Designed miniproteins, single chains, continued (3). Designs and how they scored, part 40

Each design is a single chain, and the fold is of that chain. pLDDT is the mean over its residues in the fold that is shown.

## One batch from the design tools (miniprotein)

Design m9365
Fold by ESMFold2-Fast:
Structure m9365 (fold): chain A 119 residues (1-119)
Amino acid sequence: ATGVVTITTTELADGRLLIEVEVTTAEGIEGKRRIVAETPGEGPVTIEVEAFPDGTVRLRAEVPLSASEAALEAVGRAIAEAVAEYLATNDSIAVETRASSAAGERAAEAILRALAEIL
């Protein structure tokens, strides 16, 4: 089976960036958890993870639009580590990004870089 990762970033009206990652895996894992990413200079960012028995996993995080590259790298690493836990190591992996702003593109790039290092 092919694992699919979709990274979507959306600029919110309040000056925050919403990061949503959807993973489709070969096998279903059920559970809800929170991951806290320690970011340099900006404090902790909470990543919400929900895994479904059908093989879908959804991750959600919010960062300021002004988030530093170092903060985006920390959040991206935490997301990538969580995503890697749900991907089958013997499967082909496809990654798609959807970003509508420069801030969203920076966040998506940070996650892609971290995924490439882990996978």
Scores: mean pLDDT 79

Design m9366
Fold by ESMFold2-Fast:
Structure m9366 (fold): chain A 56 residues (1-56)
Amino acid sequence: DAAREKAIVRTNIYLQLQGLPLLTAEEVELLLKGEIPSSLPEDIQEFYKKYLATLR
């Protein structure tokens, strides 16, 4: 959905600012399904969740 897509874009921007690798295709697919990939660092998971909450 549009909110998850926007949160994914913002999470990738945050990752670039931290000098971390962008979300993989598998991680993006899981996030679009409403699942949080365990491969993501906890701070990235929290950033995504908090940002997504602001769009709801």
Scores: mean pLDDT 82

Design m9367
Fold by ESMFold2-Fast:
Structure m9367 (fold): chain A 89 residues (1-89)
Amino acid sequence: SSTPPLDDVQRQAVRYFARLWMNRNSKSDFYGQVNRIIRDLGFSAPDTQQMYNMMDTVFQMQQSGTGPLVINTLMAQGIMGLVRRHSSA
C-alpha cells in the first residue's frame, strides 16, 4: 500500500522485463521468456500466478484495441508492483 521508491536492483529488473515486452514476437514467446526469468529469480508460486494474471489481462486489452501507450504503461505498472512486493530486500 505504501509507495517506496524502487532500488537499483528492482529498477534493473523492471527495465529487463520492459525490454522483453517491447521486443516480444508473440504472447507464447513472451510467456516462455518470462517463465525462464521467474525460475531464475526464484519467484514464489503466488507471485508467478499474479505475474501471469497481469500479463493475461494486458494481452486481452491489447486484443480489444487498446493503444500501445496504455498497454505499455499497464505492463510497466504491473511489473513494478510485483518486483516491489517480491524482492523486498
Scores: mean pLDDT 73

Design m9368
Fold by ESMFold2-Fast:
Structure m9368 (fold): chain A 93 residues (1-93)
Amino acid sequence: DEAIKQLEEKAKEYEAQGRLDMAYYYLALAYNLKGLKAELEGNLEKAIEYYKKAKEYLDKAIAASTDPEHIEVLEGLKKSIDIQIERLEKELA
């Protein structure tokens, strides 16, 4: 998927710049899209794995950020992913 590759390349660019807050953010977005793709393919277990990975990168982005506005956005995305994981786990139970 071209969109996923572009997000991963953007993460590499920010990592090279020492911007770990942005690098982890773009990795989180890439894994979130991988999760969505897995859902569309009917692989709910794989979707949950990718969403959990996206959440891990959001936690790393929050830890690396000193910008309160950026942290608020990241925490909002993390909450949305938590809701998505819970929904999918209920479908598998």
Scores: mean pLDDT 87

Design m9369
Fold by ESMFold2-Fast:
Structure m9369 (fold): chain A 75 residues (1-75)
Amino acid sequence: KVEQILEDFKKKMEELVEKAKTASPEDVEKIIQEFRELTAEVFKELEKLGASQEVIDEFLKLANKYLKEIKEIGK
């Protein structure tokens, strides 16, 4: 279940990055908001499942990677 949550998160993040490539600056801000909301939801689910610190660290590294990609596109 944890592995599936991380895979789904990665897929959703990749979709947001792709969407950001053709988005206006205003739409990139909306994509960043959607990213933050999804990241918070996934983090809460992982904590509820008692995910290990290693899993949480992996998740946060993935989140930071995708957020940087979206921000770079929005420049």
Scores: mean pLDDT 80

Design m9370
Fold by ESMFold2-Fast:
Structure m9370 (fold): chain A 94 residues (1-94)
Amino acid sequence: PRLSNLERLEEGVEGLKRLAEELKRTGDEKVAQEFVDAAKTIVRMAERLDHSDPRARELLEEAARILEEVLPYLPEKYQPEVEKILKELKEMIE
């Protein structure tokens, strides 16, 4: 159901937020990898959602904001991949 998909996206965004805060504190490469994997999962979930849904757009906008805020704290090798994910999310938001 659509509602169930939105709930899954909401959980994904909360997980992304927690990983971002840990990255800001530690700069840990393992946390960075988990963050990138979580962000990729959000993009895949988002591709299957109705992008005209205001709640879906709100969650995607929050995810994009989290990615922007965490970029300076990522190890250099992960930055291009996160920048690519950020671009994909912004294109979905309009």
Scores: mean pLDDT 82

Design m9371
Fold by ESMFold2-Fast:
Structure m9371 (fold): chain A 64 residues (1-64)
Amino acid sequence: SAIDEAIEKFKRKDGTVPASALLNGAVEKGFISHEDGVKALRPLVRADGTVDAEEAKKALEEYG
């Protein structure tokens, strides 16, 4: 899926993904709007600006 492709492209060794990169990838592929993507990911974003890949995927799929 478009989300799986975006996650695998940007996923770090610790299983996290930069939130901005994942958001932009999902929006570019038409999976979710920018506004809904921000709402889905905001509560999951860590202090370093990353999200857990599995949590982010679930949130985007539930919101999109």
Scores: mean pLDDT 79

Design m9372
Fold by ESMFold2-Fast:
Structure m9372 (fold): chain A 118 residues (1-118)
Amino acid sequence: MKKLTVEVTVPADAKAKRYDAGVSVPPDLKIGKVEVHVRSEKGAEVDIYIVANGSEIEVTVKADSPAKVTVHIANGKVTELKAEGDAEVEFKEVTPEEIQKRKADYLADVRARLEELE
């Protein structure tokens, strides 16, 4: 299995307080381990979206001051989390099954509404 490394740096002169980063891996490439490294040289929020092995993973780092965060993910689970400085880390996993359920629920709601309005 392959390893994916995601590195995000927010420099001290960065103008925005919030940053988004997205990484999508083709489903035929199996990733055994994901390493996320966030280095913020100022207070900032960094949202990282990773699509690998059919799952979507969101890692949010909220730093009030300069901070360094390292997150290791294997099989859709956080295996290691290290934070240096004043930072909060949030992890969310969205499985393909959950995405399919949300889509089915939305379509059912739309159909019900259309039947009530006819």
Scores: mean pLDDT 70

Design m9373
Fold by ESMFold2-Fast:
Structure m9373 (fold): chain A 59 residues (1-59)
Amino acid sequence: ANQFFTPTISDLANVDKVVDLLKQKGGATREDIKKELGFTPSKQTDDIIMRDYGLEIKD
């Protein structure tokens, strides 16, 4: 059971940008986020967004 994840400073900084985009669009796919923000969110970023904001990135 190796379930230990350490988010990077970059992952944490990117959370705000992804949350704003998801709220503005009412939801987004990973490809939409990549096109709009220029990066692909990590699974750690997904977990933070779901836990703290109740939002989900579609695959």
Scores: mean pLDDT 72

Design m9374
Fold by ESMFold2-Fast:
Structure m9374 (fold): chain A 85 residues (1-85)
Amino acid sequence: PVELRLGDSASLLPGGVVLAQVLAEQGLVELTPELRERLIEEDKSPVYGPLLQGLVNAFQAAKGLPVDGVADEETIAALRELVFG
């Protein structure tokens, strides 16, 4: 089973910029120009970083799940469906 934590590979997650755009369209996060720029830099690394984890936390809160920042298989699938489905 997959459980992604800070420092793990982010290859199974949507990119932070595209995820932030989708979550902002749903009113779940505020995508400021400053956050967008920081996400662009974090997305250059293949690692699950703190900004992407913040987006996972926002998604977990919106779904009424524990906000732990761990992207398990169900969370990964739901985020990919949200961005790509």
Scores: mean pLDDT 85

Design m9375
Fold by ESMFold2-Fast:
Order: structure tokens, then sequence, then C-alpha cells
Structure m9375 (fold): chain A 73 residues (1-73)
């Protein structure tokens, strides 16, 4: 799955950023991107439970500095 690969790649970026002592803002942006891609994965499943999790993931992304426009993608 393209989305799963992207989430895995972002997970590696997050680990690297934490290990090298990146600024909290950079770490939070990566976490926000993971949340967006995770929301897309849940939305692709289409169950009511998955859609509820997707909505919560998009809210987490917004809180972590992802723009509302990126969340709407």
Amino acid sequence: SELRKKIADLGHQLRDAVERGAPEEEINRIKGRIAVETAKLYESKGTPEALARAKKAREIALKNGVSEEEIKE
C-alpha cells in the first residue's frame, strides 16, 4: 500500500529527528504528517469505526501544525 509505505517512511524520519535532537516544532510537524496519512488509511477502510478514527487523526494533525488545507486533502 502506498499509504502504508509513506507512513513507514515518515516513522523513520521521526525516529531520525528524535535521535539527532531536532527542534520540537520539526518533530511535531512529522507527527502531524503521520496523523494525516493514518487518517487517509482509515478513510480507505470505510467502516464507521475507521472513519471516526480518521476524524480524530485529522484533529491531532491540525494540533501538531499541519494546515487545515493539508488536512482537507
Scores: mean pLDDT 78

Design m9376
Fold by ESMFold2-Fast:
Structure m9376 (fold): chain A 85 residues (1-85)
Amino acid sequence: DSMRRAIADRIRSGLSRTSGVYDVQVDVGDDTLTVTANTAAGTEQRAARRLQQIAQGMGLQDPQITAGDNAIYATIPIPADFQLN
């Protein structure tokens, strides 16, 4: 739907503008977003923190983020009653 697409677009845009982050992919599921990105060495934690800030800024709770090995992987739950303002 348009809301989930807007969330995905904000995450992709925000991460793609982060120095040392590239190949950002956001997959939209019914109740979960899956985010993957490659990073330059030593920037994995910065990328993870940026993703957490973007998610929190949208009101999304409890993103599960793994950072390491020149990459980040995350799953972000979207509650059925979630509304993007």
Scores: mean pLDDT 81

Design m9377
Fold by ESMFold2-Fast:
Structure m9377 (fold): chain A 87 residues (1-87)
Amino acid sequence: MNIIVNNVRKLAEQIPDPQARQLVLSFIDEAEKLYNTKDLNTFSIEMSNLISQTVNEIKQRLDEATAQQVKLQLENLYLAYMIEKQM
């Protein structure tokens, strides 16, 4: 988990727009909250929605290429949490 979280943080550091950078950093905190407070099914639904919202905002503020890079890293974090939640 720590390696995946660090990968998301490093990606955020590459984003020159402060608001877009903060969206990615805030995603890490919200994902952790969802992991700790929601059941598996609710976590899956809310996490998918959070990824879609974050990626769409990055796309609107920056570009499609950056949005796709963000999407891949956020989906990797989501899959890691899903694996841990099933254990």
Scores: mean pLDDT 84

Design m9378
Fold by ESMFold2-Fast:
Structure m9378 (fold): chain A 82 residues (1-82)
Amino acid sequence: MSPEEDEEYAKKLEEQIEGALKKLEELAKKDPEKAVEKLEELIKELEAAKAEAERRGMPAVAKVLEEGLKRAKELLEKAKKE
């Protein structure tokens, strides 16, 4: 993948991840148990996607996925808080 293709894909992915995290933050306020389940699923998907991006030489995508993982893990900890 070219650097330009990597950056274009990363921008679209960042928008998708931000949208997903905002929806999960809203869900955590209404149903924290469901939010935890969906966040754990998202984290697994983001970890797998990051490993794939690193294998394919997509550093911009990998960076967006790493930032998304950090935010998802922070939201998961907040949702699990008693």
Scores: mean pLDDT 82

Design m9379
Fold by ESMFold2-Fast:
Structure m9379 (fold): chain A 100 residues (1-100)
Amino acid sequence: MAEIEAVIEALQLYEEGRRAFKEGDYEAAAEKYEAAARGLEGRFPLAQALALRRLGEAYAKLGDYEKAAAAYREAARLYESVGLTPLAAELRAKAAELEA
């Protein structure tokens, strides 16, 4: 398995998503962050959580609040799994606010 190549690809997708987000292209940002999160799945929980947090931010900008909340909860689960409990709590609060 080409794990290093998959990580490099995921990091490139993450930076493409960040650029798209800065340009206001939230649909492209969501697509890139989702692809980045998939590439990091099961390999690097902290990096996957960061990509999912950005995905939630992009979905929130698009008005897709249910998708945004789901992305924040998955990122929170991953932060919790690596002991980052305050960050997990913050993202769960953001998800709850979007569904209020």
Scores: mean pLDDT 86

Design m9380
Fold by ESMFold2-Fast:
Order: sequence, then C-alpha cells, then structure tokens
Structure m9380 (fold): chain A 70 residues (1-70)
Amino acid sequence: GAEALKGMVKMARKQGMTDPKQIAQLMLTMKETEGLSNEQVLEVARELKKEGVITDEELEALKKMLEEKS
C-alpha cells in the first residue's frame, strides 16, 4: 500500500537516487505492484514532497508519466 511506496522512495534516496525520472519510475512501478490508483500515488507523492523527501520536479515527472499511460 501507500506505506510501502513511501518506504521504497525513502530507501532510494538513502541509496543516492537523485534523477527525477528514476524516482518517478520507481513510484510508477510501486503503483502497479501495490495496486494503487493514480489518485493514491499522487496523494502519497504530495505527502513525500511536504516531508522534503521528493522535489517539485519529481512530482511533475510522475504526473507526466501517469498522463502518458492513460
């Protein structure tokens, strides 16, 4: 669920993942694996941004990827 996505993104940051496209792709992969909706993934991404875990650029990359798969 949402907690697994949050944990994976935080782990990726600790491992030095800084490319916005890679972070967005990780969130998209976790969305499919965990069965989350587009709205649920975006809500988790917004929470991570408020916590300072992800950037505006990473959130926008995720939004773009979700739109392209519609």
Scores: mean pLDDT 80

Design m9381
Fold by ESMFold2-Fast:
Structure m9381 (fold): chain A 74 residues (1-74)
Amino acid sequence: MEVKVTDESMERAAEQVRKAGGTADPHGAAGAGYAVLSGMATPEEKARALQLSGTGITPEGARAAAEYVKEAGG
């Protein structure tokens, strides 16, 4: 699925991750949300992958980012 990503949408996704109790850069948060929304990964798998790369989010944060992407016209 191809979705429109802007700097603002990435920052909003990161904010949703932080509100759900995670930490993430905007790019990582948006990417996790898109992956979960498209069914390519579970929130748990994406959170683990980002933690291994030095940036972490929670599974709850990944789900929050996916819901945000869906509402933002993804």
Scores: mean pLDDT 60

Design m9382
Fold by ESMFold2-Fast:
Structure m9382 (fold): chain A 63 residues (1-63)
Amino acid sequence: VEKKLVKKEVKKVVSKEKADEAVQAAYEEFKDAKRVAVEVEELSPDKVLVTVRAEYIEEIKLN
């Protein structure tokens, strides 16, 4: 069977004090992915952007 790499990206804006919780939640939500990368970017002193990139391998049936 042929395998296809599927990439998914999710972005969430959270308060800075909740950033750690958002990162942990992201890893838990995408725990079945082959690879998960989470980035945190400061948008303002009290808000951050959490970007989650998850990679999955899906099997494709060929004719």
Scores: mean pLDDT 77

Design m9383
Fold by ESMFold2-Fast:
Structure m9383 (fold): chain A 70 residues (1-70)
Amino acid sequence: SKEEKRKEALELAREAARLQGTDPVRAGELFQKALDIAREIRDGETAYEIAKIVGMDDDAAERLRRSALE
């Protein structure tokens, strides 16, 4: 379901945030996978929350929110 995919994306974002300092390549891959899910379900709010979890500011998060809707 959309809700299950949203939860998966947010879990991937949290894992990406944890790995940023130790494995930035893996962190980037997980971040991209989380965003791909947000785009797949066309949910800008999920993309916004992913950006906030990985430490982006509100302006950057808002840009990702809009990009997920295409």
Scores: mean pLDDT 86

Design m9384
Fold by ESMFold2-Fast:
Structure m9384 (fold): chain A 99 residues (1-99)
Amino acid sequence: MSREELEREVEESMARMLISVSKIGIKNGKTDEVIEDMTKILNNESMSDLIKAAAAYGLGLALKEQGKYDEAREYFEKAIEIGSPEIQELARRELEKLD
């Protein structure tokens, strides 16, 4: 594994962790906290597109839990636009559920 491949794998692991934290937060009734935290990540200029895609996906899940389906759709579409193939597939599955 090259150093660049290792750095990418670390970033992909951080992205998966953000998605897991978002799902756990929603499951535990902390949906508003997930919205706040993921919005901060999305607005942070220092965050990579991959990390922002994971945050957009998590924000979409939280908005969906609140019944804000149009807003959730926008963030799942953002996750598809800037995300990895893994995040794109996860976000597409959520969009299919909103149809």
Scores: mean pLDDT 87

Design m9385
Fold by ESMFold2-Fast:
Structure m9385 (fold): chain A 120 residues (1-120)
Amino acid sequence: SFKDKVLTLYQLVSTLLEKLLDVLKKNLSEEEYFKKAKELHEVHLKLLDAANLSIQNNDLKPLVEALAEFLEFVVELMEGFPEEAVELLEEFLKKAEENNLPQEVLEVIREGIERAREKA
């Protein structure tokens, strides 16, 4: 169902967030890690609000726009780790494709990957 696709996308983003935090924790000081983790959590919460709005309106647009903002933030956050950013976003795309997420979602993820490659 539409709701199941929205919830699947949100779950995949949550998995990506955990993997991003693992990279940051291994490579940053404790102080820098907590600062970036807080910022990442705040952008992730905006995705939850957008997912709820998308379900209520039966329209993916709010979630797609919030995902684009989230991925732009991730690329900037991971500027010091461009290879890891590309690998994690490519894995995210693969999982999104395996779960048959809408083409507009896949396109936003591909754009994020290309932006991450430009930072590499």
Scores: mean pLDDT 87

Design m9386
Fold by ESMFold2-Fast:
Structure m9386 (fold): chain A 79 residues (1-79)
Amino acid sequence: MAEAEAVAEALVAAAQAGLTDAAVATLERDAAIAEELGYLEAARALREAAAALAAGDLEAAKRAAREAVLLAAKALEEE
């Protein structure tokens, strides 16, 4: 959970600093990397976080980011 909270906190900090576009670009890039590695559920959650952040829905963005971290951790555990 600590890693999921750190990602959620970073998204809020980026939005407060006026770096929303940069944060969205980072999430989309990370989603593409996750997809290339076969972590399809994590990639989808990362794209959901990017879409929510772009729409200004910080709570939805935080939830999707936390889900992405959890899904990535579970995928790695199953391998």
Scores: mean pLDDT 77

Design m9387
Fold by ESMFold2-Fast:
Structure m9387 (fold): chain A 73 residues (1-73)
Amino acid sequence: MEEEKKKKIEELRRKAEGYRRNAQLASDGMKEAEELKKIDPEKAGKLIQSLRDAVDYYNELAEEYEKEAEKLK
């Protein structure tokens, strides 16, 4: 029981770390999209907003998985 519980906590934490990495990739994409503003400000704005939403989404998912891991303690 305790062993399986610890395994589940570890799994949830690894998923959270994966989502944090995805958020970082989206954040890097926002930096690239800033360069697009010089060519197409409207498209750049939409892309930056989409990537910002992705960063928030992945960070929220990571936080929920971290929260679920805490609930299992």
Scores: mean pLDDT 82

Design m9388
Fold by ESMFold2-Fast:
Formats: sequence, C-alpha cells, structure tokens
Structure m9388 (fold): chain A 100 residues (1-100)
Amino acid sequence: MKQLTEEERKLLQEVSKLFEEAEKNPDDTEILRKLFEKVKELVERYPDLSWAVEYLSQVYELARKRGDTELAEELKKILEEIYKKHPNDPFVKAALEQLK
C-alpha cells in the first residue's frame, strides 16, 4: 500500500472513528450523516484512492440496516455517478452490485 500523506491519514482516522461511533450508536442518525459527509469528502478529494469507494458501500449497508431510506438512496446515486466516471473500476462495480 502506498504511504499516505498526513492529510489523507487524518481524514482516514476521522472516518474510522466515525464508523466506530456509528456502530456503537445505531439509533443516532446524526453520527451516520457525519460519517457519510466525511466518506464523501474522502472520495471527492482523493478520487485516485478507488478503494475509498468501499467506505461508501459500508455506509450504504449501515443506512439500509437502520432503515434510513433517504441516506441509502443518496448513497446509491453517488455510487452510480462514480461508476459513470470509473466504469471499469472493480471496487465501484462490486459496490453497485450490493445496491441491487
């Protein structure tokens, strides 16, 4: 794995912490929304980190599990837009298959 910059590392640490907080607080929609915004920032700022799209699919699964249909539909649209830009990316294809 390529060595991460300090900015990438800090953003990944924030995303990781928010995932842990979201899993510990399944009824807190605000934590899930904060996690979504940070993962979206990661994907948009660092599009060459294609593996980051896996974090979007994980947030989608959390939204589905909690019945947050609005967030799940928003995540689906974002994943579809990423697919349009990166149609041959295996991580994007795998994430979209989970959306069904």
Scores: mean pLDDT 72

Design m9389
Fold by ESMFold2-Fast:
Structure m9389 (fold): chain A 67 residues (1-67)
Amino acid sequence: MLEEEIRAIFERYGIEAEEDEIRELAKAMSEKDGVQAVEIFSEIVSKYRLPPAATRELGQLIVKHVS
């Protein structure tokens, strides 16, 4: 499930994200809504100050499902 893949990335990098944020990102990705997925991704990167490795891994996951 996309939610589990997103959660695994946050857990791997020690980032405590809200479940609602994970669900909204997974929904945008499942619907192939690239605009919404990128918007949520940018908000998450800014809000949680994602390290470069986590940002790259999450971004690659989004590209795989949206493109």
Scores: mean pLDDT 84

Design m9390
Fold by ESMFold2-Fast:
Structure m9390 (fold): chain A 82 residues (1-82)
Amino acid sequence: MEARREAVRAAFEAELPAARARLAELKAAHPEAAAKRPAWEEEQVVRAGAMYRTVRAIDDEAAAELAEELAREILEELEKER
């Protein structure tokens, strides 16, 4: 269980740089819209994108369930940082 949870978390963390790079590209393309966005909304979008890709890459039900639990934990932390 723990090794699988760690693998899911590692996969999620591996997706974060790509998600952040994509957000940076979108901000550069739409600077006026980017100027109106608070940092916490940007981080929420990045983490949601990374988690979506992580869940789609999972090949078994137990790993998908762990990814969903991690997504819930991340969303709760983002709400507290708000």
Scores: mean pLDDT 66

Design m9391
Fold by ESMFold2-Fast:
Structure m9391 (fold): chain A 63 residues (1-63)
Amino acid sequence: SDAEIEARARRIVARARELMAQSPVVARVGRHDDPALYEALAAGDDERALAIQVEILRARAAA
């Protein structure tokens, strides 16, 4: 469901922030794999980061 996807996306975004705070390597690798997502995270744009993560999860569910 959309609510489950959004809840999962929120947990993933929160975890990414924790990992980025612990390691500059995580931030660098994340920017290579998901540049738009990590750009939004670095900018502090929580709404954009969440929207991008939701679309990533929807794409995986459709595959």
Scores: mean pLDDT 78

Design m9392
Fold by ESMFold2-Fast:
Structure m9392 (fold): chain A 78 residues (1-78)
Amino acid sequence: SEEKAKKLEEMAAATYRAGARARELSAVDKEKAEEVLRLVEEARRLIAKAMEDESYVEEAEEATRRVLEAVRELEEAL
């Protein structure tokens, strides 16, 4: 549906921003930044799959949630 497509696009934008933030903060905590980037890569793959097959939407949402939690923890290390 158009509503689900918009949600997936918003999730993709959020994961992109999280990845950019992790790269900026790699000097603060390299290990945590690398973990965020790994989660971003996984979330991006699931979002792409969800765009073609709605059965992946819940997995994409969960992966995106993990990305946002991990980048928040990285920012708290400032």
Scores: mean pLDDT 86

Design m9393
Fold by ESMFold2-Fast:
Structure m9393 (fold): chain A 95 residues (1-95)
Amino acid sequence: MTAAERAAALARAQQTPVTAIKNAKKENRVEDLIEGLRQMIEELSERADDPVAAEAREIAEKLIEALENKDWEKALEYAEKLGALVPALAAAEEA
């Protein structure tokens, strides 16, 4: 994979959480998103020694709470924060 291809993949990954929240709000469906986030928390729990993974897990838990309450403003805020951590999570996994 080239550096440009990797950068493009990371940029798409950063936008994915925000896009998913917008789609869930439009369809008024959160169940699939909550299930996906719970799976992500499970995977991040295997890396409890990684402070970036720990931060991402905390944000994902708060995002689930916002989605369960249909607090779309907070859900978007947490999705943006989670997306911003994608490059750091990828770098930590490679190291």
Scores: mean pLDDT 72

Design m9394
Fold by ESMFold2-Fast:
Order: C-alpha cells, then sequence, then structure tokens
Structure m9394 (fold): chain A 97 residues (1-97)
C-alpha cells in the first residue's frame, strides 16, 4: 500500500516536473523531478528505470539552469541507475548529458 501510494505520488510529481520544464521554469522542474526520483526510489528501488529517467530529467534541468556541478552529479547517478536497470535507451540518453 505505501509503495503504491509513493509510486502514484511520484508519477504526479514527475508530470509536474515535465510541465514546468516545458514552460522553461527549470527551478520548479528540478524540485518536482527530485521529489519524483526520491519517491520512485522508495517505491520501486534505487535502480528502477523510472528513477533513472527522473535523474536524466533532473540533470537536464540543472544544465538549463547553468548549474554544471549539479547537472554532472545527477547525470552520473542517472548513468549508474540506467546501467543497473538494463535500459540501454536510458543509458545512451544519460551519457549525452
Amino acid sequence: NASEIYKDLADRYYKLGNEYFEKGDYEKAVTYYQKAADLYSIALGPYHPKVAEAYVNLAEAYKKLGKKEQSDFWAKLAIEAAERSGNKELVEKAKKL
């Protein structure tokens, strides 16, 4: 029950992150992507594809903000999570950050 609730909440935060990213509000996008990643990690495990995807988008949002150190940090975590999830598409996307 808690895992399902956390996953549903993470899905909502991830969608909000995408909406703010599309609007160019990268500061709010990083806030919601981070909330989504944290909840997906709790619900699904730290190396689940949804966690990797949230980390990719978090790194992209930090890159848009010009925060290179933060972008590089999340890109590294995204690569690790994507590789451990076995999702080759996410690995390639994370490596392009």
Scores: mean pLDDT 89

Design m9395
Fold by ESMFold2-Fast:
Structure m9395 (fold): chain A 87 residues (1-87)
Amino acid sequence: SMDKENEELLKKLKEGDEEVIEELIKRIEELGEKEGVPKELTEGVILVFKGIVTGDEKLIEEGYRLIAKALGVPVEEVRRELEEALA
């Protein structure tokens, strides 16, 4: 099932599989394009994802900046909401 495929992808992501990370990034880009999401929003989400997986706080911060710019909100609000969602 699709749920089982998503569970397997999440497991490999947690294990740091670079190929799975790249496949998930491609799916995020394709979904954003299909849904008509601004390019800066999809790029921001991808950077936050890469930063979380690699532990690179600078990538996370750059991702928050791009999301904030795409949504027209302060970067502090994006950071607060995403950090609260992950807590």
Scores: mean pLDDT 72

Design m9396
Fold by ESMFold2-Fast:
Structure m9396 (fold): chain A 122 residues (1-122)
Amino acid sequence: MPPAPATTDPAKPPRRSAALDYMLDVVLAALLAHPNAWLFEDLVPADLVFPDFYDIVDDPLDLGSIRARLEAQTYTSAEEVVADLRRMFDNYLYYYPKGSPYRDQAEELRAIFEAGVATLPT
């Protein structure tokens, strides 16, 4: 386990917060471990599976892109990560009608995500 806070004053953290580390190591890890995560690991090829998805969805997001941004430390707060993940789920729930198996899968992963956010340290 990386001892990031051990080298500096806790009043001035040197890198991303414990909350951002929690989002990467716990919340995203749980989502990526889910059997339905394949729908969200990479942007779905619109031409092959969802030809109008990118026409309907502004600023398409996937778990891989969010993870890459977390690892690159482009997020300044856990709230930004939460907003992007909610945006990703909202995009799928907007695109797929009630009764779609893809919508059901998105709602299931969103429930896991929201449960993880409820235990966020900050």
Scores: mean pLDDT 67

Design m9397
Fold by ESMFold2-Fast:
Structure m9397 (fold): chain A 61 residues (1-61)
Amino acid sequence: SQALADQAIEAFRRGDIDSALALVRQLQAQEEAQGIRSPQLAIQITSAAIRRIGDEIDKEL
């Protein structure tokens, strides 16, 4: 769910890489139980990261 995805991103940004990875694995485990929904959460996390990077490059260059 999005709450876990947000927590994973925040943990990564704070430098808690191990916590971020644990949260990502928890998120994947939940989505794997539903099967067909796991790609959506992966896309959501990736999209958020790409948007942030893109904003920095485009605005700050």
Scores: mean pLDDT 63

Design m9398
Fold by ESMFold2-Fast:
Structure m9398 (fold): chain A 69 residues (1-69)
Amino acid sequence: SASLQSLVQELKNLVAANPQNEQLATLLQAAEEEYEIAQDPKESTEVQVAAVLSIIGDLEDARLLVAQA
């Protein structure tokens, strides 16, 4: 969805602003994988919802890492 794309894009922007932070790059990779799962019509609603929550968690973790740096 457009809202999920916006969350992943915000994480991409954080990685671009902090290119030497390997933890941010790892969180982005996880969020991109979860984004594919969240949009997979073969996955159950429960699995898709869990993937959405994981993307939100990855973005919050990324924001905390940047705030602590």
Scores: mean pLDDT 85

